Designed miniproteins, single chains, continued (2). Designs and how they scored, part 47

Each design is a single chain, and the fold is of that chain. pLDDT is the mean over its residues in the fold that is shown.

## One batch from the design tools (miniprotein)

Design m5708
Fold by ESMFold2-Fast:
Structure m5708 (fold): chain A 66 residues (1-66)
Amino acid sequence: SLEEARKFVEKAQEAADAGDAETARDYIRKALHALGYTISAAQQAVDKAGPKAAVEAVKRVLDVEE
């Protein structure tokens, strides 16, 4: 759901701010999966953009889906 995806994005932002890029990427993958993306597509998006850019991209998707 959109609400679950938002919670994962918040956790990803917290992890990124703490310097834990691996945990941030994991939460972004979970957020994208909650939005209906496949795990492989979510992984590719995070790997290409980097963790902070991926957080911003997912936030934009959440805003558009509302």
Scores: mean pLDDT 68

Design m5709
Fold by ESMFold2-Fast:
Structure m5709 (fold): chain A 91 residues (1-91)
Amino acid sequence: MMELMERALLLGGAVAGAEEARRLGAEAVEREIEEAERKFEEDKESLTPEQKRTAELSLEGGRRGIELARAGEEAVAAARAEAEAIRAELE
């Protein structure tokens, strides 16, 4: 399973992505993620393992954020609560 830090990054990214999708619309955020994924595919052979993992977590977080925004406020609230709980456990 992922470490708490990776889980916190992924959930934090998902919540932020959901908030942005609520503000701008899910389609606009989805296009930004698609552009980022395209750049990642072009650059991934030149990235370090750590850079690849960070980029993968950011992209996955963004995708989950769109899904959360489409699922509704209860799903976003649950993800936010989980992210805050993990962050509290870290410090």
Scores: mean pLDDT 75

Design m5710
Fold by ESMFold2-Fast:
Structure m5710 (fold): chain A 59 residues (1-59)
Amino acid sequence: SLIETALRTIARSRGFSDEEIEKILKAYRDGASNRELADMLGISEQSLSRAIEELRKQE
């Protein structure tokens, strides 16, 4: 999904391990909010929303 692609891209760019990335993706699949996902990534909710929108525009 587009959101999972954004989460993977941000996490990798910030130096997260594959295990940490899978933990974030599991949280997303379990219904975590954008705020919780952004907190896990160490970014603002606004930054996460912008990354998702940027990917959507590039389809």
Scores: mean pLDDT 82

Design m5711
Fold by ESMFold2-Fast:
Formats: sequence, structure tokens, C-alpha cells
Structure m5711 (fold): chain A 79 residues (1-79)
Amino acid sequence: SEVRELGERAVEAARAGDREAAAEAFRRAAELARAAGVPAEAAERAVEDAERALETESPETVAEALRRLGEELAAAVEA
């Protein structure tokens, strides 16, 4: 559940307003998800959606979006 741990790290960074740390942690989660067998298209889509969320002014809104996307990546790995 390294993907889950990285997803949680991205959420914490987003709440703290550290967009660079949030983006890096989420990209790492997506890379590990791909390595674990998640289709490249799904992982790339999650990164795109995360990058779009990171453009939002509200740290709370960004954190909630990254939480959902991270849960989806972790669930896809566990499937």
C-alpha cells in the first residue's frame, strides 16, 4: 500500500499549501500504480485530473480531489 501512503502524503502537502510536494507525491503514486499493473491510460488520467485540481486556489478543495484520486489509484492496484 505504498500507493496509498503516497496518496495520503499528497493530500497532506495540498492541505499545507505545498503544491509542488503534492504534485510530486501524486506522480510517485501514479508511477507505482502503473508498475503494479494499473493501465497507463488510467494512471495518466489520474495525474491530469490531479494537475487540474492543483490549479484550484483552495487547499481544502485540492486536498479533497487528491484524496479521491489517490483512493481510486489504490483501489485499482488492489483489484
Scores: mean pLDDT 83

Design m5712
Fold by ESMFold2-Fast:
Structure m5712 (fold): chain A 108 residues (1-108)
Amino acid sequence: MRERFVELLARAAEEARREGLEEEAARFEAAARAATDEALAELFYSLAKEALAARLGREPTDEEIKEVLERRQRLLEEAEREGADPEALERARFELELIYKHLGIEPL
């Protein structure tokens, strides 16, 4: 699964660069080059935090980040029940597991 994410991040970096998002491209490329669970966890956590901050218009609290992760897990369970692609579900689970490990929190 890590190898799949490295490929996805390399592609995301190319797409971001094509859109002129050079800082985002550099972040994705750095995580892909490191190719470690720690680097991927840090990236996924940062992206989740930044997305929530943009939505709230302020820096999120740890509790708000935790609520978003719990919601993502429920949506993943619903997607599985609706027959979503198994490979996509496996990638989403891997991402959530890494974020939880980065935060030192056990998954629900």
Scores: mean pLDDT 75

Design m5713
Fold by ESMFold2-Fast:
Structure m5713 (fold): chain A 56 residues (1-56)
Amino acid sequence: SEIDAKKERLLAGAREVLASGDPVLLRVAKAEIEKFLEKYPDPELEELLAEIEAKL
């Protein structure tokens, strides 16, 4: 589905950004994940969001 495809892109992007450690990319990833989670709660994305927040 379109939602599943977007989730997969967010998961892949978040992992890449976490590996990079780039603060600009981390902030962008945080905003995108937060926007997705406000409509579609997901424990995997919530865990990645917490990891991103820990690096900011």
Scores: mean pLDDT 84

Design m5714
Fold by ESMFold2-Fast:
Structure m5714 (fold): chain A 67 residues (1-67)
Amino acid sequence: SRRAEIEAEVARLVAEGYRNGEIEKGVEEAKKLALEAGDEETAELAERMGKVVARAPENRAYARALA
């Protein structure tokens, strides 16, 4: 279904952001994709994840080390 495709792409973008040490960027791209597909709930969730990462610098540093 379209929702399943959106969820899969959102998960892929977040995972790529994590690997590249750019979780915030990955979440922003995921949010944009969800909004373009009309899935506001998933877009809001992605934005909330971005805020959590922004307030946890150690998590960003750790993610960058894994990229």
Scores: mean pLDDT 65

Design m5715
Fold by ESMFold2-Fast:
Structure m5715 (fold): chain A 87 residues (1-87)
Amino acid sequence: SMADAEAVAQAAIEAALKEADETVRKFEEMIGEPVSETMKEAMRASALLKAANELLSTNPEAAQIIYEEAVKQMDKAVALAIEARRA
């Protein structure tokens, strides 16, 4: 059902975002400085695209929901990059 696809997508989104945030934290520890907000949102978008691709053959409805979330995260990254250039 669509509700089942939404539940699968939500779990995958939460897992992907947690993994992206942990990767950012480890990278910040390694370089000794904070990563930009643009890079954080771009890494979240990348993790979501990976999760969508992994589900594409087995649950295409869930994959589509995750893909739409990835696009929203990428739009945030682009908006932040544009603002940073104007500051």
Scores: mean pLDDT 86

Design m5716
Fold by ESMFold2-Fast:
Structure m5716 (fold): chain A 63 residues (1-63)
Amino acid sequence: GRAEAAAAGRALAEQGAGGRLAAAVTSGVHIKDGVELSAEEVGEFAGASREAARAGIRDGRKL
C-alpha cells in the first residue's frame, strides 16, 4: 500500500540505494519482483526516496 511504499522508499534511500530506485520508479518500472506499483504507490515511494536522498546530500552523504 501507499504507506508501505513510502516506508520502503525511505529505507532504501538511507541505505544508498534509494536514489537509483527513485529514478527507476519515476521511469515507471517495476519495483516489487516484477509487480507494477499503483500510481499512488509510485508517487509515495519516489517522493519518500527523493526526500531521504536530498536529506542525505545536505548531511554530506552520497546516495
Scores: mean pLDDT 53

Design m5717
Fold by ESMFold2-Fast:
Structure m5717 (fold): chain A 113 residues (1-113)
Amino acid sequence: MQDVLDLISLSMAGEALRNGGEGERIEIGDGEYYLVTVDAKGNVLSRRRISRSEANRRIAQGILDSLRAAGALTPEREALIQEVLAYAEKNGLSPSEFIELLFKRRVELAAKE
């Protein structure tokens, strides 16, 4: 389980490393979700509460942007991400459950490529 999250974090960290760790993060605290913007030094510039649905959409967008930047965004991968996002919204999945389902489905897709 940790190895799967580490792979997503490494893929997303590529842009954060180029920008000196600057960017948007999703934090979980007290059963709530927050969008946190940080500067290149790791200082919190803004923090706002978001819905579970918004958290999942932002995670999906970050994955799509990372795949596009890496030249790895295929129509099949884009369709998979959108399908899993729609399923997560319909079934009220947490960000952790959404990420786990994405990785499981991505491994299945990679086995067919």
Scores: mean pLDDT 68

Design m5718
Fold by ESMFold2-Fast:
Structure m5718 (fold): chain A 55 residues (1-55)
Amino acid sequence: MDELDKASRIAAEIAQAGLPPEEAYERTKKALLDAGVDEEFANSIARVVARAVAA
């Protein structure tokens, strides 16, 4: 399965959780790293999720 598809699914679930942006960032990053996503890619996705939650 592509890393992008996997990351998108994890990010969507965390974004739905109603967390503050800071916590959404940290939870997304941890979940992506646990799923085997690269650290740089995980950080990028976590930042996008945190911004989406803040909006």
Scores: mean pLDDT 76

Design m5719
Fold by ESMFold2-Fast:
Structure m5719 (fold): chain A 94 residues (1-94)
Amino acid sequence: SEKKEHLKKMAETFRKAAEAARQGNFDQALEYVKKGIEEADKAASLLSPEEARKLLNRVTAAVIEIVGALYSKDYDTAARIAEEFAEELEKLAE
């Protein structure tokens, strides 16, 4: 239950990152990505070491792609990746 709540909060923050990216708001999108990473650390602390490593590897890969797209001013790609990752996290929270 607590693990699922942190995954849900993580999904909500990445959806907000996607919305900020769609609006071209670089600073706000980065802030939500950082908040998503903080929620990921909390979720990972409630998992087995193997599950935590798998979750954190996925978060790291998604963050690299989102941040890379934001810095290249490809806001549509950043929003799409953040939204797809949020959907994946919501499925994990079920």
Scores: mean pLDDT 87

Design m5720
Fold by ESMFold2-Fast:
Structure m5720 (fold): chain A 58 residues (1-58)
Amino acid sequence: MLPELTGIEDQADLVRRLAEEYERRPSPLARRLLEWIAEHSGDPEARRLAREALARLR
């Protein structure tokens, strides 16, 4: 696997960035994406991070 492609496809990294943006400014898009990842992502780490972000960010 190419590290660059793996990094881009890393859902956990995406969740971290979405959580940071949502904390800076509440956005319906960012919230919906976090909720979608928490419920539907095949990556258990991404789902856990999304749940934690939603719990921290009202």
Scores: mean pLDDT 67

Design m5721
Fold by ESMFold2-Fast:
Structure m5721 (fold): chain A 109 residues (1-109)
Amino acid sequence: SDPVAQKIFELLEKLEKTTDPEERLKLAKEIKELIESNKFSVETLFEIADRLRELLEKEEDPEVKKALAEALLLVGRKLIEVSEDKEDILRGIGIVLDAAGDILEIELS
């Protein structure tokens, strides 16, 4: 198993359980940085995308939501880059469009 992916999933679980806004933002930024700085398998990228989407649906803090949406955008971009299957590439494009929509909604609010 990928140790970086394991750390991302642990940080996502901590973010879900944390109520302090400053700590939540710190966790979201660390998750984004780990996603940006590392490479993952297609399967792991889909697992990260699913967890990020779940948290985004529940997130009310605009700064935390933006960091998570930017992380999701990075996951979608990496899926397009590394996927060899047409269906997985199209799903990656869908993730990019979904994340971009979330970022625009936050910026326009």
Scores: mean pLDDT 87

Design m5722
Fold by ESMFold2-Fast:
Structure m5722 (fold): chain A 75 residues (1-75)
Amino acid sequence: MTEEQKLREELRTRIAELVELFEKYGDKLSPEEKALVNIYLDEAMRLLGGTLSEQRRALELADKAIEIIKKEMEK
């Protein structure tokens, strides 16, 4: 696999994981956390079809959103 192909596959997998976590645990988030997760998810989806740097940015945003959800799950 090329680095670009691998990154795109990883990003698709990470976004799928984020969506699944948000569906399962979104109701447990504060309004502020829900808004932030939605912003990161929307931006990651927007950047999905972009350049390598944009795809890396999307992955960072997806990771940040997942971290917010996981922190709430630990409470």
Scores: mean pLDDT 81

Design m5723
Fold by ESMFold2-Fast:
Structure m5723 (fold): chain A 72 residues (1-72)
Amino acid sequence: SMEEAQKLIAEGNKLFKEGKYEEALKLYEEAIKLGDRNQQAVALENMSMVYNKMGKHEKALELYKEAQELRE
């Protein structure tokens, strides 16, 4: 549900701030499965930020482009 996706994004954001990158990514992936188009875009954008923090810039760019496509 969209309500569950929103909670997953919020918890993922909390884990990201704590430096728990892999755990944050798992929650964002689950949010994408349950969320609406806007929530999917937010989760992909946040995953992109996590990958940048991990030094995986190419993966981050791919995810950011996917988010942009959802916003078109």
Scores: mean pLDDT 90

Design m5724
Fold by ESMFold2-Fast:
Structure m5724 (fold): chain A 72 residues (1-72)
Amino acid sequence: MKGKLIKTIEVRSLEDLEELEKFLRENIPAIVKVTSGGKTEEYEIESMEDLDELIAKLREEWLPATVEIYEK
């Protein structure tokens, strides 16, 4: 079950991805909601590996995206 919304980041560039990665490294575990092109997906980030996979996917497929970070 999602907890409180703690951060919203508009990810449009590699610099925005770096900000997102830095924030999530300090806030694991979290639930991340990604919205791009009218599609929304939720990801559970429970490890550094999960975070690395999310960042790679955003870089390759989802930019630009709105990313909402929730406490778990």
Scores: mean pLDDT 81

Design m5725
Fold by ESMFold2-Fast:
Structure m5725 (fold): chain A 104 residues (1-104)
Amino acid sequence: SRAEELVEQIRAAPSALEKIDILYEAFKAGISAETFEEVARMLRNDDAVAAIREAREAGESERMQVLFGMIVMASDLAREEGAVAEGSAHIGERMDPAIAELIA
């Protein structure tokens, strides 16, 4: 499935920054909230699953649901590698500034 392909790409990437790039490319490619929630579940990222569901419950668009989940997952990946500041900068550089304002 699309979710399985993305999970394997994320697992194969050697660094948190490369995993964040893979997430960003999936976002640009228009990955659905349903597919990304499946990815988060396969990766055992409960924080990302919660972020997607909270955004959905709040009435956010599908794109915002995916974006919230991806930011949480990217932050967790950067934290696990000890690269929090670098990961935060990378996320900010990759995301559209207009989209970033909707999260604040």
Scores: mean pLDDT 79

Design m5726
Fold by ESMFold2-Fast:
Structure m5726 (fold): chain A 96 residues (1-96)
Amino acid sequence: GREEAEREARLGAAGGEAAAKGAAAGDAAGAAGGAIAAVGGAVGAALAGRRAGDEEGGRRAAEAAGEGGVAAGEAAGSAFGAAAGRAAGEAGRAFA
C-alpha cells in the first residue's frame, strides 16, 4: 500500500546515500575505508528495513549499498574492497 511505498522510498534513499558515502570514503581513504563503509551501509540498510517491517525494501537497499561498495573498491583497485562489498551485500540479505 501507500505506507509500504513510503517506507521503501525512505529505505531506497538511505541505501543510495550509504552507497554514495561508501564510494567517497573509498576515494579518500583507499580500499580499506571503502570496504568498511560498504559493510556499514549494507548492514544499516538491512536493519532499517527490519525495524520498519519492510524486509523486501531493506534487502533492496542493502543490495544497492553493497553494489556501491564494490564499485568504490574496484575504483580504488582493490580486490579486498570488492570482496568486502560482496560480503556486505550477502550479510545485508541475511539480516533483511
Scores: mean pLDDT 60

Design m5727
Fold by ESMFold2-Fast:
Structure m5727 (fold): chain A 90 residues (1-90)
Amino acid sequence: SLEELVAELRALLEEVRRLAREIMRMAETLEDLLRAIALLLRAIGLEFDLDLLERSDLPDAVKRARLEQLRAEARRLLEEARRLLAELKA
């Protein structure tokens, strides 16, 4: 359902924000801190896009396609955040 896609997307974005905050706490250089801030801002931007989409009167089929694109982007962002965290732990 659309509600399940929205819930999954919100959970992915919350995990990105959690990881970004963890990276910020661990960052020892300005470069790593800025990389973490960039991840956080991108997650906030995707959440804004999600909120706009959820409020829109677009047909359900169009909303689904857009939500699937946002989910793919959120999944890529989550992978990027996990890679950065792993890099800093190494």
Scores: mean pLDDT 89

Design m5728
Fold by ESMFold2-Fast:
Structure m5728 (fold): chain A 62 residues (1-62)
Amino acid sequence: SMEDVKKELIEKIKELLREMGFTDEQIEKAINYLKNKSIEELQKTVDALEAALERRRAVAAR
């Protein structure tokens, strides 16, 4: 279902935010904001966070 797809995207966003060093409180606030967004918006958020995390890892590897 569309709800299951949204749930999977939200769980992926939680994972990425945790990897980026955000606290559980910050993650909960972000998810409360995102839970009413469309699948397309959630996917764009995943893509943006993955790109940001890759950029941070590349800088840290210098």
Scores: mean pLDDT 83

Design m5729
Fold by ESMFold2-Fast:
Structure m5729 (fold): chain A 62 residues (1-62)
Amino acid sequence: MTPEQIAKAIERFTGVKLTPEQVEELLAKGLTPEQIINAAIRLKKEGKEPTVDNIVEEAKKL
């Protein structure tokens, strides 16, 4: 899955727009596409901003 496809999936499921560059940073930190998407969805459900740092912290719990 490309960074652009991951960003589109996040926007579709959460309404939040991440740039492909932000997604590439998350992948470079060792996160899988599923971890990134699931972390963003969970943050949205908890009322937290799905920032790069928040996604990293949330994904470590998955």
Scores: mean pLDDT 81

Design m5730
Fold by ESMFold2-Fast:
Structure m5730 (fold): chain A 102 residues (1-102)
Amino acid sequence: MAAVEEAARRVGELSRRAAEALKEGDLEEAERLIEEAAEVMAEAAAGLPPEERRELLQRLAIHAANAAMEVTSDEEASALTQRIVRRALARLGVPGLAPAPA
């Protein structure tokens, strides 16, 4: 669906810009871009069943990593992508295991 393809493109573009900001030493701008990418990723995955959510997040993560790799090293691109995915999962409440009631 075009919406999923658009989300993948946006996440990739934001990831690339975040990598560029990191290379320039602008940590605040990089964090803002990472949060924007995570929000796009979380919004695209919101309301999806767990299997669909996982598949979409994996696809978006691959796009983010590939885009970042055009700007920085494989290791830095991987670390950046992990930060984006972690932020997105936090927004979705995953893996956030609900604390067992006392």
Scores: mean pLDDT 79

Design m5731
Fold by ESMFold2-Fast:
Order: C-alpha cells, then structure tokens, then sequence
Structure m5731 (fold): chain A 75 residues (1-75)
C-alpha cells in the first residue's frame, strides 16, 4: 500500500541519517577534510528537513533512500 511504501521510505531515511551521523563522527575523529565533513552535515540536514515535512530530498539522496527501501523489502 501507499502507506507501507511511505513507512519503508521513512525508515530508510532514518537509517541513512544514522549511517551518515556515524560516518561524520568517524571523519571528525580522524581529522578528515573540512569540505567532506560539511557535505555530510548538509546531507544530514536535508534528511532532517525531509523527515520534518519541510522539503523533498535531492535526486541523489532520493536514489540512495530508494535503494535502502528496496533492500528492506527484499530482506
């Protein structure tokens, strides 16, 4: 159903956000490039805005969310 697809998509967004946050913490601990750190922070902010119903995802993040949601349906 549309409601189940929306729920899976929301769960995929939350999982992607968790993974990006973990990656951010690892990169900051290792003193990674500030530009890379800023890019990941911007991606996390975009996911937060989507979860709050404020704006749609970029095509790049939408494709990644769709990939995760498909994996969740198959597993």
Amino acid sequence: SAAEEERLRREAVELLRFNLQSQLEMLEKRGADPSLIEKIKEQIKELDNYLAGKEPLSPELQAEVDRIARAMREG
Scores: mean pLDDT 85

Design m5732
Fold by ESMFold2-Fast:
Formats: C-alpha cells, structure tokens, sequence
Structure m5732 (fold): chain A 77 residues (1-77)
C-alpha cells in the first residue's frame, strides 16, 4: 500500500544521493535539482492523503527516470 510506495520512493532517493556524491562539480546543479524534486514528490505523497494509487505510481516512475538521468550525468563526467 502507501507505506510500501513511500519505502520504494525513499530507496530511489537514497540511490540518487549516492550518485550525487560521485558527480563532477560541473554536474552538481543538475543533480541537486533532481534530488530536490524527488524530496518534493515524497513529501507530496506524505502530505496529500487524496493522492490516487495511479498518481503515486506516476511519481515513482518519474523518480526512476530521474535516477536514470543521474546515471547518465555520472557517465558523462
């Protein structure tokens, strides 16, 4: 349910944070922007009990896309 979704989102955020610490200085601004967005999505899920399961799944997919973008930023260093 909701708790499992939040746990998955928190795991994705931790993976993004680990990648962020490996980014070159030139890529840091792009990395932090994605981390801040991910935090915002998690907080929206926590604070908005009216969010549908569909909307939460979309947030998780967006976080997965941001994680893949972070991996590309690291590879382009």
Amino acid sequence: GLEEALKEMERLLEEMKELFLKLSPDKISLGIGRILRAIGLIEDVRLNPELSEEEIKRYIEEMKEMLEEMKKLLAES
Scores: mean pLDDT 86

Design m5733
Fold by ESMFold2-Fast:
Structure m5733 (fold): chain A 95 residues (1-95)
Amino acid sequence: MTRYVSPEAIKRVLAELLGISLEEFEALPVNKQIGLILRLIGDAIEEVLKDPSKEPEFEALVKLINAYLSNTPVDLDELRRLSPELAERVEEAEK
């Protein structure tokens, strides 16, 4: 059975990856939220360029960000196949 990630869990994980609280992230205007997310993507691209083995982790991050921006559900099992670490963060955020 397919398990989908809640939008709230996605927001919590993105805030955690940015090193800020969910409350701080939600208090930011949308253009600043997008700016921080773009910086996170840029950092992840740099890591993949240095170590191509991190490509699945990058794909998982992009999937999570796209789901947040488009309000599209994310399949937790698909996320886990790309990044077990990111899937663990999402599962913790849903508690």
Scores: mean pLDDT 79

Design m5734
Fold by ESMFold2-Fast:
Structure m5734 (fold): chain A 60 residues (1-60)
Amino acid sequence: MLSFTISFDSKEKAEEVAEKVRKEYPEVTVTVDGTTVTITTDMPPEKAIALALMLIGESL
């Protein structure tokens, strides 16, 4: 099990990114708490890293 959390500038941005993740990676569990998005998944490390990089890109 892998879990990581990314913070965004606004709740709207966090929800937008969470929806994008749910669409592209329906197998993951996505939770939103204000401006933070937490991803919990059992996916392979390589795929999890790609997802994390996408989220970091969206926060920049």
Scores: mean pLDDT 76

Design m5735
Fold by ESMFold2-Fast:
Structure m5735 (fold): chain A 82 residues (1-82)
Amino acid sequence: ADIEALEEALKEADELALEAAEAAHKGDYEKAAELLEKAAEIAAALAADPSLSPEQRALAAEAAERARGLAEQAREKAEEAK
């Protein structure tokens, strides 16, 4: 496994989640949903990575599910605001 690529992917997912929280706080639920969808894609890719331990993949899968759920909620609020 490329440890640098793994560390970069985790950092990118965390940064996207923080940006999504800031966007939601400002009422920009459309941007929040897009950022959370991107974070979920990164986490889902990590969950499918055979070079990671089963425990790391399980944590990534949980993160992906959480991000997807939050993205769905943000998308729903964005549609209500239109």
Scores: mean pLDDT 79

Design m5736
Fold by ESMFold2-Fast:
Structure m5736 (fold): chain A 73 residues (1-73)
Amino acid sequence: ARQDALQAEMGRLMAELAEEMEREGRRLEIDISGTLTADGRLTDVSMEVSGEMTPRMEELVARLRALLAELSA
């Protein structure tokens, strides 16, 4: 299903981000927030990232934000 594909891609991107953080010895603070509606929909999803990022980390974070937007649509 589309949801399963998006979840798998998110997991892959998270793993790559974690690997990049470990390799570069950098720490990122990640805050994810959203609103769960009574009908089970997640809305107003946002992802805020703090810390020094490499260009690769910025690319991965941007892709994660895009996937979260798709999941909350």
Scores: mean pLDDT 76

Design m5737
Fold by ESMFold2-Fast:
Structure m5737 (fold): chain A 113 residues (1-113)
Amino acid sequence: MKPRVLVVADDPETLERIRKRLEEAGYEVVGEATSGDEALAMLRDPSVPRPDAVFVDLETPGTSGVELIRELRADPRLAHLTVVAVLRDFSPEAIEKARAAGADAVVTLDELL
């Protein structure tokens, strides 16, 4: 009944903040990744239960976070996943890039607080 989520952020402090907020909001955090490649490896592991959603921290527009979202949308086995882009600071450019890449929602880190 709890939605299962994977959290992706390169900074351990940011991972912990996102994890805590999501758990308080009623999500089950089934995995944490510090890179897009690690996240993809976890999502493609047949021994790991598939999450319902992926929360991706975006530090810089057009970096590994945006590419991860594009890779998720390009993989037919993963394209159904809900993708939420998390921004550390409000940036209209980052919001547009995340949406163009295929994010279902964009939130700021403050909105998770």
Scores: mean pLDDT 75

Design m5738
Fold by ESMFold2-Fast:
Structure m5738 (fold): chain A 68 residues (1-68)
Amino acid sequence: FEELLENAVKMTEDLARSLKARGATDAQIRDAVDNWIAWLERELRDSLSEEQLAELRRAMREKADEVI
């Protein structure tokens, strides 16, 4: 799980930074990150516990907020 969490956070950071570099607004970055998180949660729902999904969601959102 730790490696998966680290990779998901890195992908979120890359997405947010790429959008910011292209002149996206804070709202557009949040929207894109929320869509990415929703997709990943659907893919991992049967593989991760509810606590792990909540931690993944929190960590990804925290990383996006650091970039914004």
Scores: mean pLDDT 81

Design m5739
Fold by ESMFold2-Fast:
Structure m5739 (fold): chain A 66 residues (1-66)
Amino acid sequence: ANAVQRLVQQHELGVGDLSNEQAAALGRALRERGYDLSDAERRELAERLGISVAAVTRAERQMRRL
């Protein structure tokens, strides 16, 4: 959990200002889904976390590079 939260926060400069809770939840959801989300999954995750779809897409892309 903490490592995932830190990974998302490290990419926050590209995805906007996320809270620690948003960063942790986003990182967990991306990892659980294997960093390969459909457009519908990105929209659902963005809505659930209160962030933009662009933020989800950037975080997914960055975490796939790790």
Scores: mean pLDDT 69

Design m5740
Fold by ESMFold2-Fast:
Structure m5740 (fold): chain A 59 residues (1-59)
Amino acid sequence: SELEKQKAQFYLNMAKEALEKGDYDLAISYAEEAKKLNPEFQDTVDELIKKARELKEKR
């Protein structure tokens, strides 16, 4: 639905903000929620989660 797509975009934006702040676990959680609400975000979300995990390992 259109509402689910809007919510997915909101979560994707929150994931990006959390990533910039160094809140990697929060970024991953928001990104996974965005993908769940809009599967079209799969590639974008997977790249964001990969980046967050890599940055978390480096501290």
Scores: mean pLDDT 86

Design m5741
Fold by ESMFold2-Fast:
Structure m5741 (fold): chain A 84 residues (1-84)
Amino acid sequence: SPELQELLRKITELQRRILEAYRAGDMEAVREAIKELLQVIDELLERFPDNEALRDYAVALLEWIREHFPEFKEEVDAALERVR
């Protein structure tokens, strides 16, 4: 669906923004982009609640954040509890 494609494009762009900000040492921009990514993940799961593949994708994204940005573990663990 066009809505799903838009959300997936937003996720890809946010991951790019996070990595670019991290390379630049702009930790405030990293935090803002991760917060936006968590909001887009929540929106994805709210709009497509019965889609198992999208749930698996969201879990993989949350685990990617936790692996690379352990400072966001609390926020990620809360999001993981909502999807399980």
Scores: mean pLDDT 84

Design m5742
Fold by ESMFold2-Fast:
Structure m5742 (fold): chain A 86 residues (1-86)
Amino acid sequence: SERIAAGRKKVEELRAEYKKFLETLSKEDQERINKIIEEGKKRMRERVAELDAQGKSGLEGAIEMFRELAKAEDEVMNLISEKKKE
């Protein structure tokens, strides 16, 4: 419980820092981030549908869904990190 609360606070602090940084991004960078997120969501939906069609839904589908979302999040975080270093 306490560890979950501490983790949540750290995530909220990190999100607040990145949210403030997002306000400094150009229109072009905002569009790039939105495109990465939308492509990631699309790939996740397609992958889950493929796994469901193969009878690999449930836990296997959930793992692949979170894996595709994590890839999209990593791409966004890399873009933000590159801009933060500038």
Scores: mean pLDDT 71

Design m5743
Fold by ESMFold2-Fast:
Structure m5743 (fold): chain A 78 residues (1-78)
Amino acid sequence: MEEKIRRLAEAAKEAALEAGFTESQANFVKRIMEAAPDLDAAVEAAVRAAESIGLQNGDPEKGKKAAERVRKAGEELR
């Protein structure tokens, strides 16, 4: 379980960077995911973090794109 969360957190960081997030923002998404108790909680926490970062930076579409990529990565690890 922890290994799957770590792998997903790395994939989420890459997805956030590809969506145009900064290294710091992508690392924040990764840290939020790694702190989760299970895979489903990790995906939901990262999705919410990505959407929140997008809103805070005035780019909600970028946040939604990052969240979509994180959710898809989580589905692949089920």
Scores: mean pLDDT 77

